# Designed miniproteins, single chains, continued (2), part 27

Each design is a single chain, and the fold is of that chain. pLDDT is the mean over its residues in the fold that is shown.

## One batch from the design tools (miniprotein)

Design m4915
Fold by ESMFold2-Fast:
Structure m4915 (fold): chain A 98 residues (1-98)
Amino acid sequence: MEKQIEGDIYAALAEIYLAIARHSLEKGDVEGALQALERAFKLVKEAYEKGYLSKETAISLLNDIKKLLEQVKEVADPETRARAEKLIKEINEFIKKL
């Protein structure tokens, strides 16, 4: 029961960071979007490792993070694009271990 409540909170926080990333991209704040996505990934990873988040929910959230990272890559400078590509790679490696 406790793990379900914590899972719901972590999922909600991840969705908030996804919303922040979308809003930042709409305003042309590519750095803010990337930072929000980095935080979303850390939250999903921590929640899954602590057993608060199901594999199915974790994969769904990670795929949403990856979709926004692909949008970041399309509008980013080369350094920010490389950071987004590195994060996509880290997310893919994490999904393989699930």
Scores: mean pLDDT 86

Design m4916
Fold by ESMFold2-Fast:
Structure m4916 (fold): chain A 85 residues (1-85)
Amino acid sequence: MSISDPELQREIAEALGRMSYAVTKITLDNLKKNPKTTVEEVEKARAEAERLFDRVLEIDPSIEELPGLRQEILDEFDKLIKELE
C-alpha cells in the first residue's frame, strides 16, 4: 500500500535500502571468510538479498542508486558461486 507522503516514503525506502546493502555486504563478507561455505549457502543468501532489494523497490521504485547497488551485490554473489564451483 502506498503512503500518502512522497517525502516520507522516499526517506523510509532510502533507509531500508541502506540497511539492506549493509546487511547483504556483511553476509557476503562472512560467506567469503568461511572456508566451509557451500554453493547452496551462497545461492540461498543471494535469493534473500534479491528479495530484500525487491521489497525496497516495492516501497519506492524511484531510488536511482538502488538498481545499481542491487546489481553490484548480485554480481558479487555470482562471482563467489563461480569461485566455489
Scores: mean pLDDT 78

Design m4917
Fold by ESMFold2-Fast:
Structure m4917 (fold): chain A 75 residues (1-75)
Amino acid sequence: SMLEELEKLGKEILDQARKLNASQETLDMIQDMLDRAIELQREYENNPSLSKGQMLHLIGLDLNSAYFLLQQLKL
């Protein structure tokens, strides 16, 4: 399911950030972004109030933000 794929992706992002010795503050920021994306997908599956395009756009914003924080740790 999409929810399982998002949970797997989130675990991989957090595992990478931990390997790069990210601060707890940075890990918490990444976790918050991933949690918002997962919750938005869960809410959409249970009670779709947004269009699919709007939902995917919002999920994409949270995932891209998490990825950008991960990339900053590599610099």
Scores: mean pLDDT 82

Design m4918
Fold by ESMFold2-Fast:
Structure m4918 (fold): chain A 60 residues (1-60)
Amino acid sequence: MLTEESARRRAEEAVAVARESRSGALAALGQVKDGYAKSTDPAAQREFRAAAEELERIVA
């Protein structure tokens, strides 16, 4: 799996699910945090961080 492009795709999918419901946003936030923790590529980490900020705004 490519680091940067794979992380971006996963982050985009997570945000899309979150926009459907608040419960989906909580599940997506968990996935994004897992992706961030497992990422070793700074670009991938930035994509996951941006998605986490978006999801936190949605669940607030």
Scores: mean pLDDT 73

Design m4919
Fold by ESMFold2-Fast:
Structure m4919 (fold): chain A 88 residues (1-88)
Amino acid sequence: SMLDLLQQFAQQVAKKAEQNGYPEVAKLFQQAADAKTLDDFADYVDKASDELNKKYDPKDPKMVELDMDMGVLHVAVASALLTERKEA
């Protein structure tokens, strides 16, 4: 399902965030990967974005990469939510 693909991507982003020294962001992406619904997934991604933005430094290439991964996830989540609501 689309949720399964999003959860796999969130798991990869969580691992990358942890490796790059952003454990709070990693925790939120791990919670997204463990989410049971698309709405819960979206909520955790939004919380991860808020956490990243509190510490955002555009001079840190690892933070910029996480911000780009976040942008991809936001677009994918928005697309999945629109698809789910059209099928309802």
Scores: mean pLDDT 80

Design m4920
Fold by ESMFold2-Fast:
Structure m4920 (fold): chain A 71 residues (1-71)
Amino acid sequence: MSYEEYKAVAEELSVPFKDENDIYNPEFADKLLLSAYLRGIIDVEEAEKIGKLKSPKDRVDETVRLIKKAK
């Protein structure tokens, strides 16, 4: 995904996104996942699967994929 796509999703979910390196930040990944879950965009099973991914970037990418799919 492009930088602009990550930024747009972060802004939509009201998650702070400062630069492209935030996609590798565990805090950003966790805030993005929690925001999507609390807004009802992803369900419990989806959140549990994403939370098991070791890489913060993989968690961000999968969260963004599900957000886009929900639209």
Scores: mean pLDDT 82

Design m4921
Fold by ESMFold2-Fast:
Structure m4921 (fold): chain A 71 residues (1-71)
Amino acid sequence: SPEIEAELDRILEKHGVQLTPEERELLLKFAEALKKVFGKDNPDFPTRLAYIVKNFEKYKKELEEFLKKYE
């Protein structure tokens, strides 16, 4: 959704994270899945998304496994 894309892009810019197109798409799919679990209005959603963005390299494999479980 445009709202999730805008929030993700804001977090990426704030933390200076540079991603490949494939990594951005993976993280966007993860953000969409997180929205379904927590809801975008839940204060934990933006906090968890920001944490994973900041630590993306460390969590990339776990994100791929998470998406397999939800899709």
Scores: mean pLDDT 72

Design m4922
Fold by ESMFold2-Fast:
Structure m4922 (fold): chain A 80 residues (1-80)
Amino acid sequence: SDEYVKAVLEEVTDRLDKAIKYLKSKGLEENVKKLEELKAEVEELAKRALAGEISYEEFMEKVEKIDEEAGKIVNEALEK
């Protein structure tokens, strides 16, 4: 449903925004850019799901993959 897509978008973008803010505070500009690109991708996927262009299942699969990639970027940044 549209309500679930919006809730997922809010949760994922909030997590990404917090990570972006943290990495900016550390001067990790390359990692910030990568997370900003992932955020834009999540926002575009949500728009497509709300327009009925992709299924809810496809939206969730793609968002989960983006969330995993974002976690990897943050973890790699914290190890440096």
Scores: mean pLDDT 86

Design m4923
Fold by ESMFold2-Fast:
Structure m4923 (fold): chain A 83 residues (1-83)
Amino acid sequence: MSAEERARIAAALEEAAERLRTELAKEIGAEVAAKVAEAVLPLVERAAEAARAGDEAALAAALAELRATMLALAPEIEAALAA
């Protein structure tokens, strides 16, 4: 990836982390939002740090773990959205 692409990814991840802290509870309810934020925020922050550092291997690992975590949480998120 280019340095510009890594900077854009880092900025997007930092924005996503802020939205998770401030608005997720309004969308999926406080209890499910707390579970998602607790599991996802550390991974988003780790991915953003790796992107800023230019550590492509760490970025890829963090994004893979984030994807796996989101897939595991998908049934609870879908249930919350359907309720």
Scores: mean pLDDT 77

Design m4924
Fold by ESMFold2-Fast:
Structure m4924 (fold): chain A 61 residues (1-61)
Amino acid sequence: SMADRLLAEGRELVERLRAGEISREEFRARMSALFDEMLAAKAPGDVLMEFLELVAEAEEA
């Protein structure tokens, strides 16, 4: 689904951040854009929660 693809992109951004390939500023901008796309696509609440968990996990690192 579109929501699954957006989650996969979010996971890839977390890995890129951890690898030092992107800055925290770039990560936040890209994750914010993905979240907006999920909201526009009416992604279900469980998908939105999983996305927010990815953001929280990355920010703790």
Scores: mean pLDDT 82

Design m4925
Fold by ESMFold2-Fast:
Structure m4925 (fold): chain A 97 residues (1-97)
Amino acid sequence: MEELERRAREIMERAFERHAEKMEEIRELVKKEGEEETMKKLGLEDKSLSEVSELLLIESLAEAIEEEGYFPFEEAKELLEKGMSVLEIIELAERRK
């Protein structure tokens, strides 16, 4: 149990770091091009910057879960979108093995 909690923390730390980098790139584009133009280029013109941040965090978490071999990206993303925590997803993966 302690090992799974540690793995969940490592996944979250990696995902949060990637998310922070992506959000900085988006903020720089907003400074240069404006928010409306930046969102159009990303195909997210109907979404707020906050909603974009949420989507990128879910994707970063799903990528980190896949890299550790627990779930494929699409399945991990679906579980995160359903409101499962990284720890719950890892525990589910271990029960299915």
Scores: mean pLDDT 80

Design m4926
Fold by ESMFold2-Fast:
Structure m4926 (fold): chain A 68 residues (1-68)
Amino acid sequence: ERRERLQRLVDEAIKKATELARKGNIKEAISLVDEAVRELRRLGATPREVREARFKLYEAINKAAKEA
């Protein structure tokens, strides 16, 4: 239940961050990462889960920005 909620939050954040990065809104994409991390912590994510989510989000942003 909790893991499914955390995974869904990360997946939605990746989708939104990549859309922002493709439009060139890199600052907004980075701000969305901070918001996602805050929500993950609120839902009880461990420091490791937060770190893994941040890695995936930044990787997605960098890939989308490089392909834009």
Scores: mean pLDDT 81

Design m4927
Fold by ESMFold2-Fast:
Structure m4927 (fold): chain A 88 residues (1-88)
Amino acid sequence: DEARKQQGDALMQQILDLADKGVEELERMAEEGSEVEKVQEVAEKYARQILDLSKQATDTTGSKGASVGTGAVLRVIGAGVEAELRIK
């Protein structure tokens, strides 16, 4: 039970770290003037990875893992949209 909590906390931290990396990558792509299609592909890749980790976190922590995962996905998708708007 406590080991399960530690695993859940580690998964949630991985989700947050992955979201931060995704946002930074998307912001860099906007600064470099990358193609919109490539920005969309990167945003989708990070979102899919976060969703997979979120499923594991939800199985481990319940609603807490689900909430962290949902927030992380929304951050990455939002950063992707912002990057697209900067490139256009």
Scores: mean pLDDT 85

Design m4928
Fold by ESMFold2-Fast:
Structure m4928 (fold): chain A 68 residues (1-68)
Amino acid sequence: TIDEVVEYAIKFREALYNKDVEKAKEYVKKMLDSIKNEESRKNAAKGAVDEAKKYGVEEVAEFAKKLE
């Protein structure tokens, strides 16, 4: 649902801020799994890659790219 996508997106950004690689991977996967539309999911995955790079967490950026 949209509420689940928003909740996991917030938790993903919080994990990136805290440099918590494992939680960031968990929440980005849960966020993307909650998006039913393929194009929206791919766009969200690309956004997650950019966000992870912005926070300097390259391992999470690589993980999110594989989920596209």
Scores: mean pLDDT 84

Design m4929
Fold by ESMFold2-Fast:
Structure m4929 (fold): chain A 82 residues (1-82)
Amino acid sequence: PAPLSAEAQAALDRAIAAYTRMLLDHAGAEAVEVRVEVLSDDRVRVTIRARVGPDLLVLELTLELRDGRFVVTAVEQRREPA
């Protein structure tokens, strides 16, 4: 797909940073892996994988660009033994 605009990319980077910081600061995550799949010019899927104690936390977010901000429109969270 076409790359995101610079403004959309900046908004996405801010959203990813916020969720990553939440996992590191509040969930005690050791390692964070972020995967981004651009679905359209206004929609992306972000997968965040983090180790939290003995478990692997997987957070899958669908984000849509609305009024210059990426808004979470779907979230799936699962925990797996690491």
Scores: mean pLDDT 76

Design m4930
Fold by ESMFold2-Fast:
Structure m4930 (fold): chain A 80 residues (1-80)
Amino acid sequence: TDDAKEALKKGIEELEKAKTGGDATGYAYAALNAAEESTDKEVIELAKKLAELAKKKAEEAGDKNGVETAEEAIEAAEKK
């Protein structure tokens, strides 16, 4: 939905602005939920982009939980 697309785009923007890892784990969970629950191709593509960025930011912060969640989100999006 449009609300889901806007939330995912906002997450991408916030992580790009973060000087550290930001809320990489939180946005990785948001991306995972969107990829698993949505049937909207555009939402799934945005979830994958957010997950890829969240993985990068989590790796920079040493957040293994964020990296693992982001990888699950990427896999969920790619299966659709």
Scores: mean pLDDT 78

Design m4931
Fold by ESMFold2-Fast:
Structure m4931 (fold): chain A 114 residues (1-114)
Amino acid sequence: SISDVQTLIRNGAKEKKLHLSEKTINLASEIIVASVTKQASQIPLNKDIVISYLQGTPLVQIAKNLSKDLELSVEDAALLTASGLTILKNYASETEAVKEALDLAETIIKLLKQ
């Protein structure tokens, strides 16, 4: 459920010391649930992220664009970018999808600090 994914994201974010807004946690949860249930086409932001990635836009640039266009923190933009890409892979569970999205978000944040 979306509530279960929100809890997984909050717990993982605390462990990784990521400062995420509740708005971003909610949106990322909707994207991840839609990706795992194969309903990702219903979320416009997810479609835009995937199209940018498939066109060869670097992940750090996608995150920068989201941060600017949606007035998000770097950490929020990184999680949304990572969550949007979950539709490109088949996950066995929402737990696996959340773990991979948070790991990728952390990588994007580290690259943005360079």
Scores: mean pLDDT 82

Design m4932
Fold by ESMFold2-Fast:
Structure m4932 (fold): chain A 73 residues (1-73)
Amino acid sequence: VEPKSVISNRILAEIVKILNSDLDVEGMAEALEKLIRESEDKERAIELLRQWLALTRDPGVREAITRALERVG
């Protein structure tokens, strides 16, 4: 079903919340991994994280996203 914008906005809001948290790289990676696992659309969560990884200039955030993506396959 097609409210892609609703799902994407919810996932993006959770990503922003995690990235705005004072978590270390591993803590962020675990939170992002959980976000993907519990997502209504795992593929979309992965795609949004890949897009965020391309735009992110923070090396710690890039590492956290990379770890989360590797762990979920």
Scores: mean pLDDT 79

Design m4933
Fold by ESMFold2-Fast:
Structure m4933 (fold): chain A 99 residues (1-99)
Amino acid sequence: KKEEALKLMEKGIKYSLQGNFEEAARYFEEALKVAEEIDPNSALTALAYEMLADVYLSLGEFDKANELRKKAEEIRSKVSEEEYQKAMDEFAKLVDKVK
C-alpha cells in the first residue's frame, strides 16, 4: 500500500542522510517492490527507481545507477506531470520530516 512504500522511503532517506548507503538501498528496494505491486507505471514507482539510482551513484556503482535512472525515465513518460509533481511533493515532506 502507498503508505507502506512511503514509510520505507522515509527509512531509506534517513539512512542516506547518515551516509549509510547500503541500508538506504535496502529500504528503497523494498519501497520499489511495494510500489510495483500497487502500480508498476506510477509516479511513486518512478520515484523509487530514482531514489535507488541516487543511492547507487553514492556507492560509486555508476552503471547500475544509470540503468535504474533509465527505468525511472521510461515510467515517468507514462505518468502525468501533475501526478509526478504530487509524488515529488510527498517525497519532499518525507525529507523534511527526517531532517
Scores: mean pLDDT 85

Design m4934
Fold by ESMFold2-Fast:
Structure m4934 (fold): chain A 80 residues (1-80)
Amino acid sequence: MSPAQQQAALEEVHRLAREGTRDSAMRMIELGDQLYDAGVFDLSAPSVKYGRTLGLSDRSSFAAHVTGLALRSIGDEIER
């Protein structure tokens, strides 16, 4: 994954998080899996923060955490 692709992936994660649909959550799982496979943990701010807390090294866990954190972020925006 090139630096340009990594930046595009990060922007897509933020876009999907703001979209707030089940479809967007599923796409974030797929994108999280692709980022984990490419070793791009630092570019995904939610995943980096969560990874440090849990010591994540599992690919599926990474994808799930990217989706979970985005859903929490969407929930916080809805509550405001």
Scores: mean pLDDT 57

Design m4935
Fold by ESMFold2-Fast:
Structure m4935 (fold): chain A 61 residues (1-61)
Amino acid sequence: MAERIERILQEVGLDPETARRLAEEVAKKVRDYLAQGKPSQAAAIEVAGVLRAVGDVLDRE
């Protein structure tokens, strides 16, 4: 999970350190929803987390 998110964030121009940190944060939330038996919510959080992180980085440029 985190590895895939980290790769996407690196592809949009985040440095490896920042990408790893944000990917771990998103993956943590996804795992929490999966543990609750809510895979649809986990998928939504994954997508929303990645979009938010990318948006924050682009806004800083």
Scores: mean pLDDT 70

Design m4936
Fold by ESMFold2-Fast:
Structure m4936 (fold): chain A 62 residues (1-62)
Amino acid sequence: EKVEGANLYTAAGILYAAAVWLGASQEAIDAFKKAMEAFKQGNLEEGKKYYDEGVKLLDADL
């Protein structure tokens, strides 16, 4: 379960970097930041919520 959180933190970090480099909205970038913080704290449910929001915003920005 700690391994799952670490993997999700890494995935959120990769999407955060991609969002910044693609010039996505600040809302998408902030969603991935919130996902990373939640995963870092072990809150997988909240982290997944923010991760999904970030993905939806990033898709809408492209």
Scores: mean pLDDT 79

Design m4937
Fold by ESMFold2-Fast:
Structure m4937 (fold): chain A 62 residues (1-62)
Amino acid sequence: MAEALAQLTEKEREVLHLLTLDPNASVEEIAERLGMTPEEVEEAIKRVREKLGLDSLEDLAP
């Protein structure tokens, strides 16, 4: 998993980290915590999904 994380930007890693801690966190909540816009969070989520080969963020939930 560390190898996959190396492909992410700092912001993408921060977004992924928050989503793994709280999969129900809203885009707005993540944006507030990271000092990003909701649009930037949505783009980061899309990039994480693309780089990790996930079909959806729900694939990260236990």
Scores: mean pLDDT 71

Design m4938
Fold by ESMFold2-Fast:
Structure m4938 (fold): chain A 76 residues (1-76)
Amino acid sequence: GSMAEKIANELVELAKTKSVSEIMDKIIELGRKYGLSQQEIDRLIDHLSDKLRYSSKEEAARETGELLAELIEQKK
């Protein structure tokens, strides 16, 4: 949906210019804003960290943004 696309694109654009720490802060901010639990937010941070072992920062941010959007959709 439009919200899912906005979230994924926001994290990808952030990943082009910002540190991993700043991306993590944005994931925490968005997770709290959209009512995700601490366990769900921790899962997103773990996912980003795991993807960074094998992928570029932009690719890791994109995949984590997609997971964040899926978790938000599950709350509807």
Scores: mean pLDDT 84

Design m4939
Fold by ESMFold2-Fast:
Structure m4939 (fold): chain A 66 residues (1-66)
Amino acid sequence: MMEEERRLAREAARLMVEAMKEAGVESTVGLERTEEAMEEQFLEALRAGRTTPEELREMIAAARAA
C-alpha cells in the first residue's frame, strides 16, 4: 500500500535527520530539505525493489533501540 510505504519512508528519513542533528551535523541547505530528500530516496528504493517495507521497519526499530 502506497500510504504505508510513504509513512515508512518519512519515519526513516526523520530518524536519520534526528540522528544527524544529535551528532552535531548541520546541512548548509537545511535539515528540512535533507529530510525531504531522504524521504524521496527511501520511497524510490521501495518502488525500485532495493529495499522492502520489512527492512525499513527493522531499520526504524534498530534506530529507536539505539
Scores: mean pLDDT 72

Design m4940
Fold by ESMFold2-Fast:
Structure m4940 (fold): chain A 95 residues (1-95)
Amino acid sequence: MEAEIEALLERIREVAREVVREFLAEQGLLDSLSEEDVERAVERLLGQLEQLAEKLLPSSRSVEEFKQGVLDHLEETGAEPLLQELVRRILESAE
């Protein structure tokens, strides 16, 4: 179980930049951002997801429960709806 969530986190790292770029392009924001802005957004998002993973990993019984826990945490902490959608897409793409 822990190994499966760790594998998910590795896949998230692999897909995050591409998913973030595609999402920003769909929102019409990509052309307004520099390469450095995109890279910093990806690094920030990955850092937040890794911290949240360390917190949720001990209590998660499955990969699905872990994914739901991440999404629930973002909703409970009042994350922007656009950020919640982006994280959902990253989690789906990492499958």
Scores: mean pLDDT 78

Design m4941
Fold by ESMFold2-Fast:
Structure m4941 (fold): chain A 90 residues (1-90)
Amino acid sequence: MSPQTMAKVAQAARDVLEANPEGVTKEELIASVARATGVSPATWDEAVDRLVARGLLEEVYDEKGRQLIVLTEEQRKALDEYIEELEKKA
């Protein structure tokens, strides 16, 4: 995956999660970012998985036991730093 594609994913994910501080499902997040960028959902799925694996996004369970992706204030800062790193590589 290109650094440019990962930067777009990270930026779009940040924007969606800032608008939804309680979190969104992975499917909802991917649908939102794919629509915004025109990149395939499969490419976004892989990129979101990489952000979660790096600890830049967090998976939590809500009161109903649904797995949600959230962005804490600390993770937002780390995500912004990662976006800048990716932009330097691109």
Scores: mean pLDDT 77

Design m4942
Fold by ESMFold2-Fast:
Structure m4942 (fold): chain A 94 residues (1-94)
Amino acid sequence: MAPPPPELSPAQVEEERATIDKATDLAIQALRLLNQYRTEKTPAIKAEIEELIAKLDGLRAQLSQSPSPTAQRVAEHLGRLIERIREELKALEG
């Protein structure tokens, strides 16, 4: 029988869920701004997207340090999303 996992705190589970929810909200905001940037290429929108990417990268790093498989998978997904948004910004820049 495997020993019980060392991290059984309900507070840690709630904090992880809150972090994932916040990352999801920021990702949706970044994608909305990216879509807006496709139709209206302003430096202000680009700067807002870059700020959201920085916040998402911080949350990705936090989740990647979690022993939770769910958190690690979310971190990997966020990493891929961040890179795709950066690629799209470069493509739209010309």
Scores: mean pLDDT 80

Design m4943
Fold by ESMFold2-Fast:
Formats: C-alpha cells, structure tokens, sequence
Structure m4943 (fold): chain A 68 residues (1-68)
C-alpha cells in the first residue's frame, strides 16, 4: 500500500534526524534518496516513492528554515 511506503519513509527520516540533529541539507537529501531506493527495491511504486521523498525533503527543509 502506498501509504505504508510513505509512513516508512517518514519514520526512517525522523530517526535519521533524531540521530543527526545538525545534518546538512545535502546529507538529509542523500539519506532520503537511500531510504526511497530501499522502498523501491522492496517493490513499491517508484513514481510514488520518489514523489513522497521529494515532499518529505521539502517539509524537512521548511522546518529547518524556521529553526533559527
């Protein structure tokens, strides 16, 4: 289910951010891409996973931008 892939992406990204609170935008992007590839390898729809990854990345960047 597409929602399951998105939930797993969110959970793993949040875990990475908790372990790496000062991660750079590039490090965050790379980690999200790695998680997305893992989900695609599991058989989830590549288009859906990539779109979800882009949305999550944008949301993370906006959150970081608000933390001054």
Amino acid sequence: MEEEARDELVEKVNEFLLENPDATEEQIRKRIEEIAQELIDKGYDPEFVKKAAEEIYKNVLEALKEQK
Scores: mean pLDDT 79

Design m4944
Fold by ESMFold2-Fast:
Structure m4944 (fold): chain A 87 residues (1-87)
Amino acid sequence: SEEAELLREIAEALLNRDYQKVKEAMAKLSPELRARVAELIREAREKYQPKFDELEKKGATPEERLQLMDEFARDVAEGLRKLAEEL
């Protein structure tokens, strides 16, 4: 499926912090699939928000924040790959 390949491209681009490629690939998705991806990202944001809040309270370094951002990106990428397997 072309849309399954697009989801895998988005996952890889996200892990590489290539946000321009993420945006371009997202624009090629159907509105229905884009909505599913947006929901997946929102659920991941809700899950990770307490961890980001904890780092902010703790006075985290930029490196610690980047590490948590990478963990978030990996979780989203895994969700996108699972969604691709369902297509």
Scores: mean pLDDT 86

Design m4945
Fold by ESMFold2-Fast:
Parts: sequence; C-alpha cells; structure tokens
Structure m4945 (fold): chain A 84 residues (1-84)
Amino acid sequence: SHMEEIQKKIDKIGEIAKRAMEEVYNGASLEDVLKEVEKKLRELGLTDEQIKEILEVIKEELKRFATPEQMGEKVKEKMAELLK
C-alpha cells in the first residue's frame, strides 16, 4: 500500500542517518559523511528541500551529542512531517 511504501522509505532514511552518525563518532569527516548522506537521499528520490531539512536535523542532533538511536528517531519524525 501507499502507506507501507512511505513507512519503508522513512525507515531506510532513518537507517542512513543512524549510520552517518556512527561514522562521524568513529572519526569520519563530517563534510564527507554529509555529502554521502545527500547523495543517498537524492538516490531515494527526495527533493532538494527535503534533503536540506534532513541534513539540518542531522547537524543539530550531532551538535547535541545524540545517540544513533535518537538520530534515527528524529530523522524519521522529520520525514513523516515532510511526506504529509
């Protein structure tokens, strides 16, 4: 169903953000990680505005020293708002 397809997309985006945070915490360059996230989100068919909003959430959660689990949840929450 359309709702099931949306939920799968949201879950995948949450996983991308969670992995990105883990890479940054393991010493990867923030700039390089954010470029890979942008590329992956674009490949999933997100608009430039949606990508911008998700990248802002990722940057804010990193500044707050969030856990990867908290990052995934916050990104999924933002995607649910953007796909309404």
Scores: mean pLDDT 85

Design m4946
Fold by ESMFold2-Fast:
Structure m4946 (fold): chain A 73 residues (1-73)
Amino acid sequence: SMKELEEKLKRIQKIINDRKNLTPVDGIRIAEVYFLARLGDPKAQEKLKEIQKKREEAAKAEKILEQLKKLLE
């Protein structure tokens, strides 16, 4: 239904907005985690997996948003 599509669109938009709110400082912290993970830090390796998961979710959300925009035309 249209209501279900609108609710799904709103959820996807939230995921995209969370991604777009990354600052340059967040980028530096991500680089620090990457370097520590490369050095074999287990905590940094876990955080890197979480970052990769969030990036994958954001990319998937963008594709779904594009499909939903076409359906709502």
Scores: mean pLDDT 69

Design m4947
Fold by ESMFold2-Fast:
Structure m4947 (fold): chain A 65 residues (1-65)
Amino acid sequence: RAELLRAIAEYPTLSGIAKRLGVPQSTVSTRVNELVAEGLVARDPEDPKRVFLTEQGREALSAAA
């Protein structure tokens, strides 16, 4: 999960995250949906291919360091 949060912080698009992690975009989408349910990530409602960390997600990533 920490690797996925770092990838989202660095690459705001599903395709960019998928390339970085070496997994299919569908796999990234499924994992992102889990993080959205946890309140750590949000999808852009005007561009569903774009995702970003919430304040809670940024704090979780910072606290892990």
Scores: mean pLDDT 76

Design m4948
Fold by ESMFold2-Fast:
Structure m4948 (fold): chain A 61 residues (1-61)
Amino acid sequence: SDEELRANAETLLRSLPEERRRLLLEDPQAFADWLVREYGLSPEMARAYAEEMRRLLLEEL
């Protein structure tokens, strides 16, 4: 669900080191690829998480 995706995105974003937060802002495609490799997400799920996490990060800046 959108609510579940947002809650999971918030939790994951809070655990990210600064270099990964920077990657998310500078190269969201590379960030999504990293989610596929590190968490075993599908490309579609990784893109959805990257998009939501990037949106949240921009709101917090």
Scores: mean pLDDT 83

Design m4949
Fold by ESMFold2-Fast:
Structure m4949 (fold): chain A 62 residues (1-62)
Amino acid sequence: SLIDRALAAAHRHGNPGLGAQHLLEALRGLSIDEQLRILEQLRDRVDPRVVETARAILEQQS
């Protein structure tokens, strides 16, 4: 599933910044709103720093 791909991407390097980049790459092609919704769903399942870094990147790109 898309969430499984996002989780796999976030766990690839163990670095919050790299995890955030890989997570966003896995979600690329979705609208910004859908990406933000999925990040919110992942808050309890990945390092909070990964989620917050990914959100900050999306907010800067919007």
Scores: mean pLDDT 74

Design m4950
Fold by ESMFold2-Fast:
Structure m4950 (fold): chain A 61 residues (1-61)
Amino acid sequence: MTSLAELRGLLDRLVRALRAGDEEGAVATLHRYQEALERASPEDAREAVREFLRRAGELDA
């Protein structure tokens, strides 16, 4: 079962890749994040998605 901590680690890597302009790394990390999200509990998945949307908003601002 994927933990919330693992999802947070993947999100941090995704954000780092996006900030660095590493499109290939961002796509690869996003795929791993989606796979991990499918294995997470519904509670951890909801929290991870909220954190993802919050971090995405920060990148756009």
Scores: mean pLDDT 78

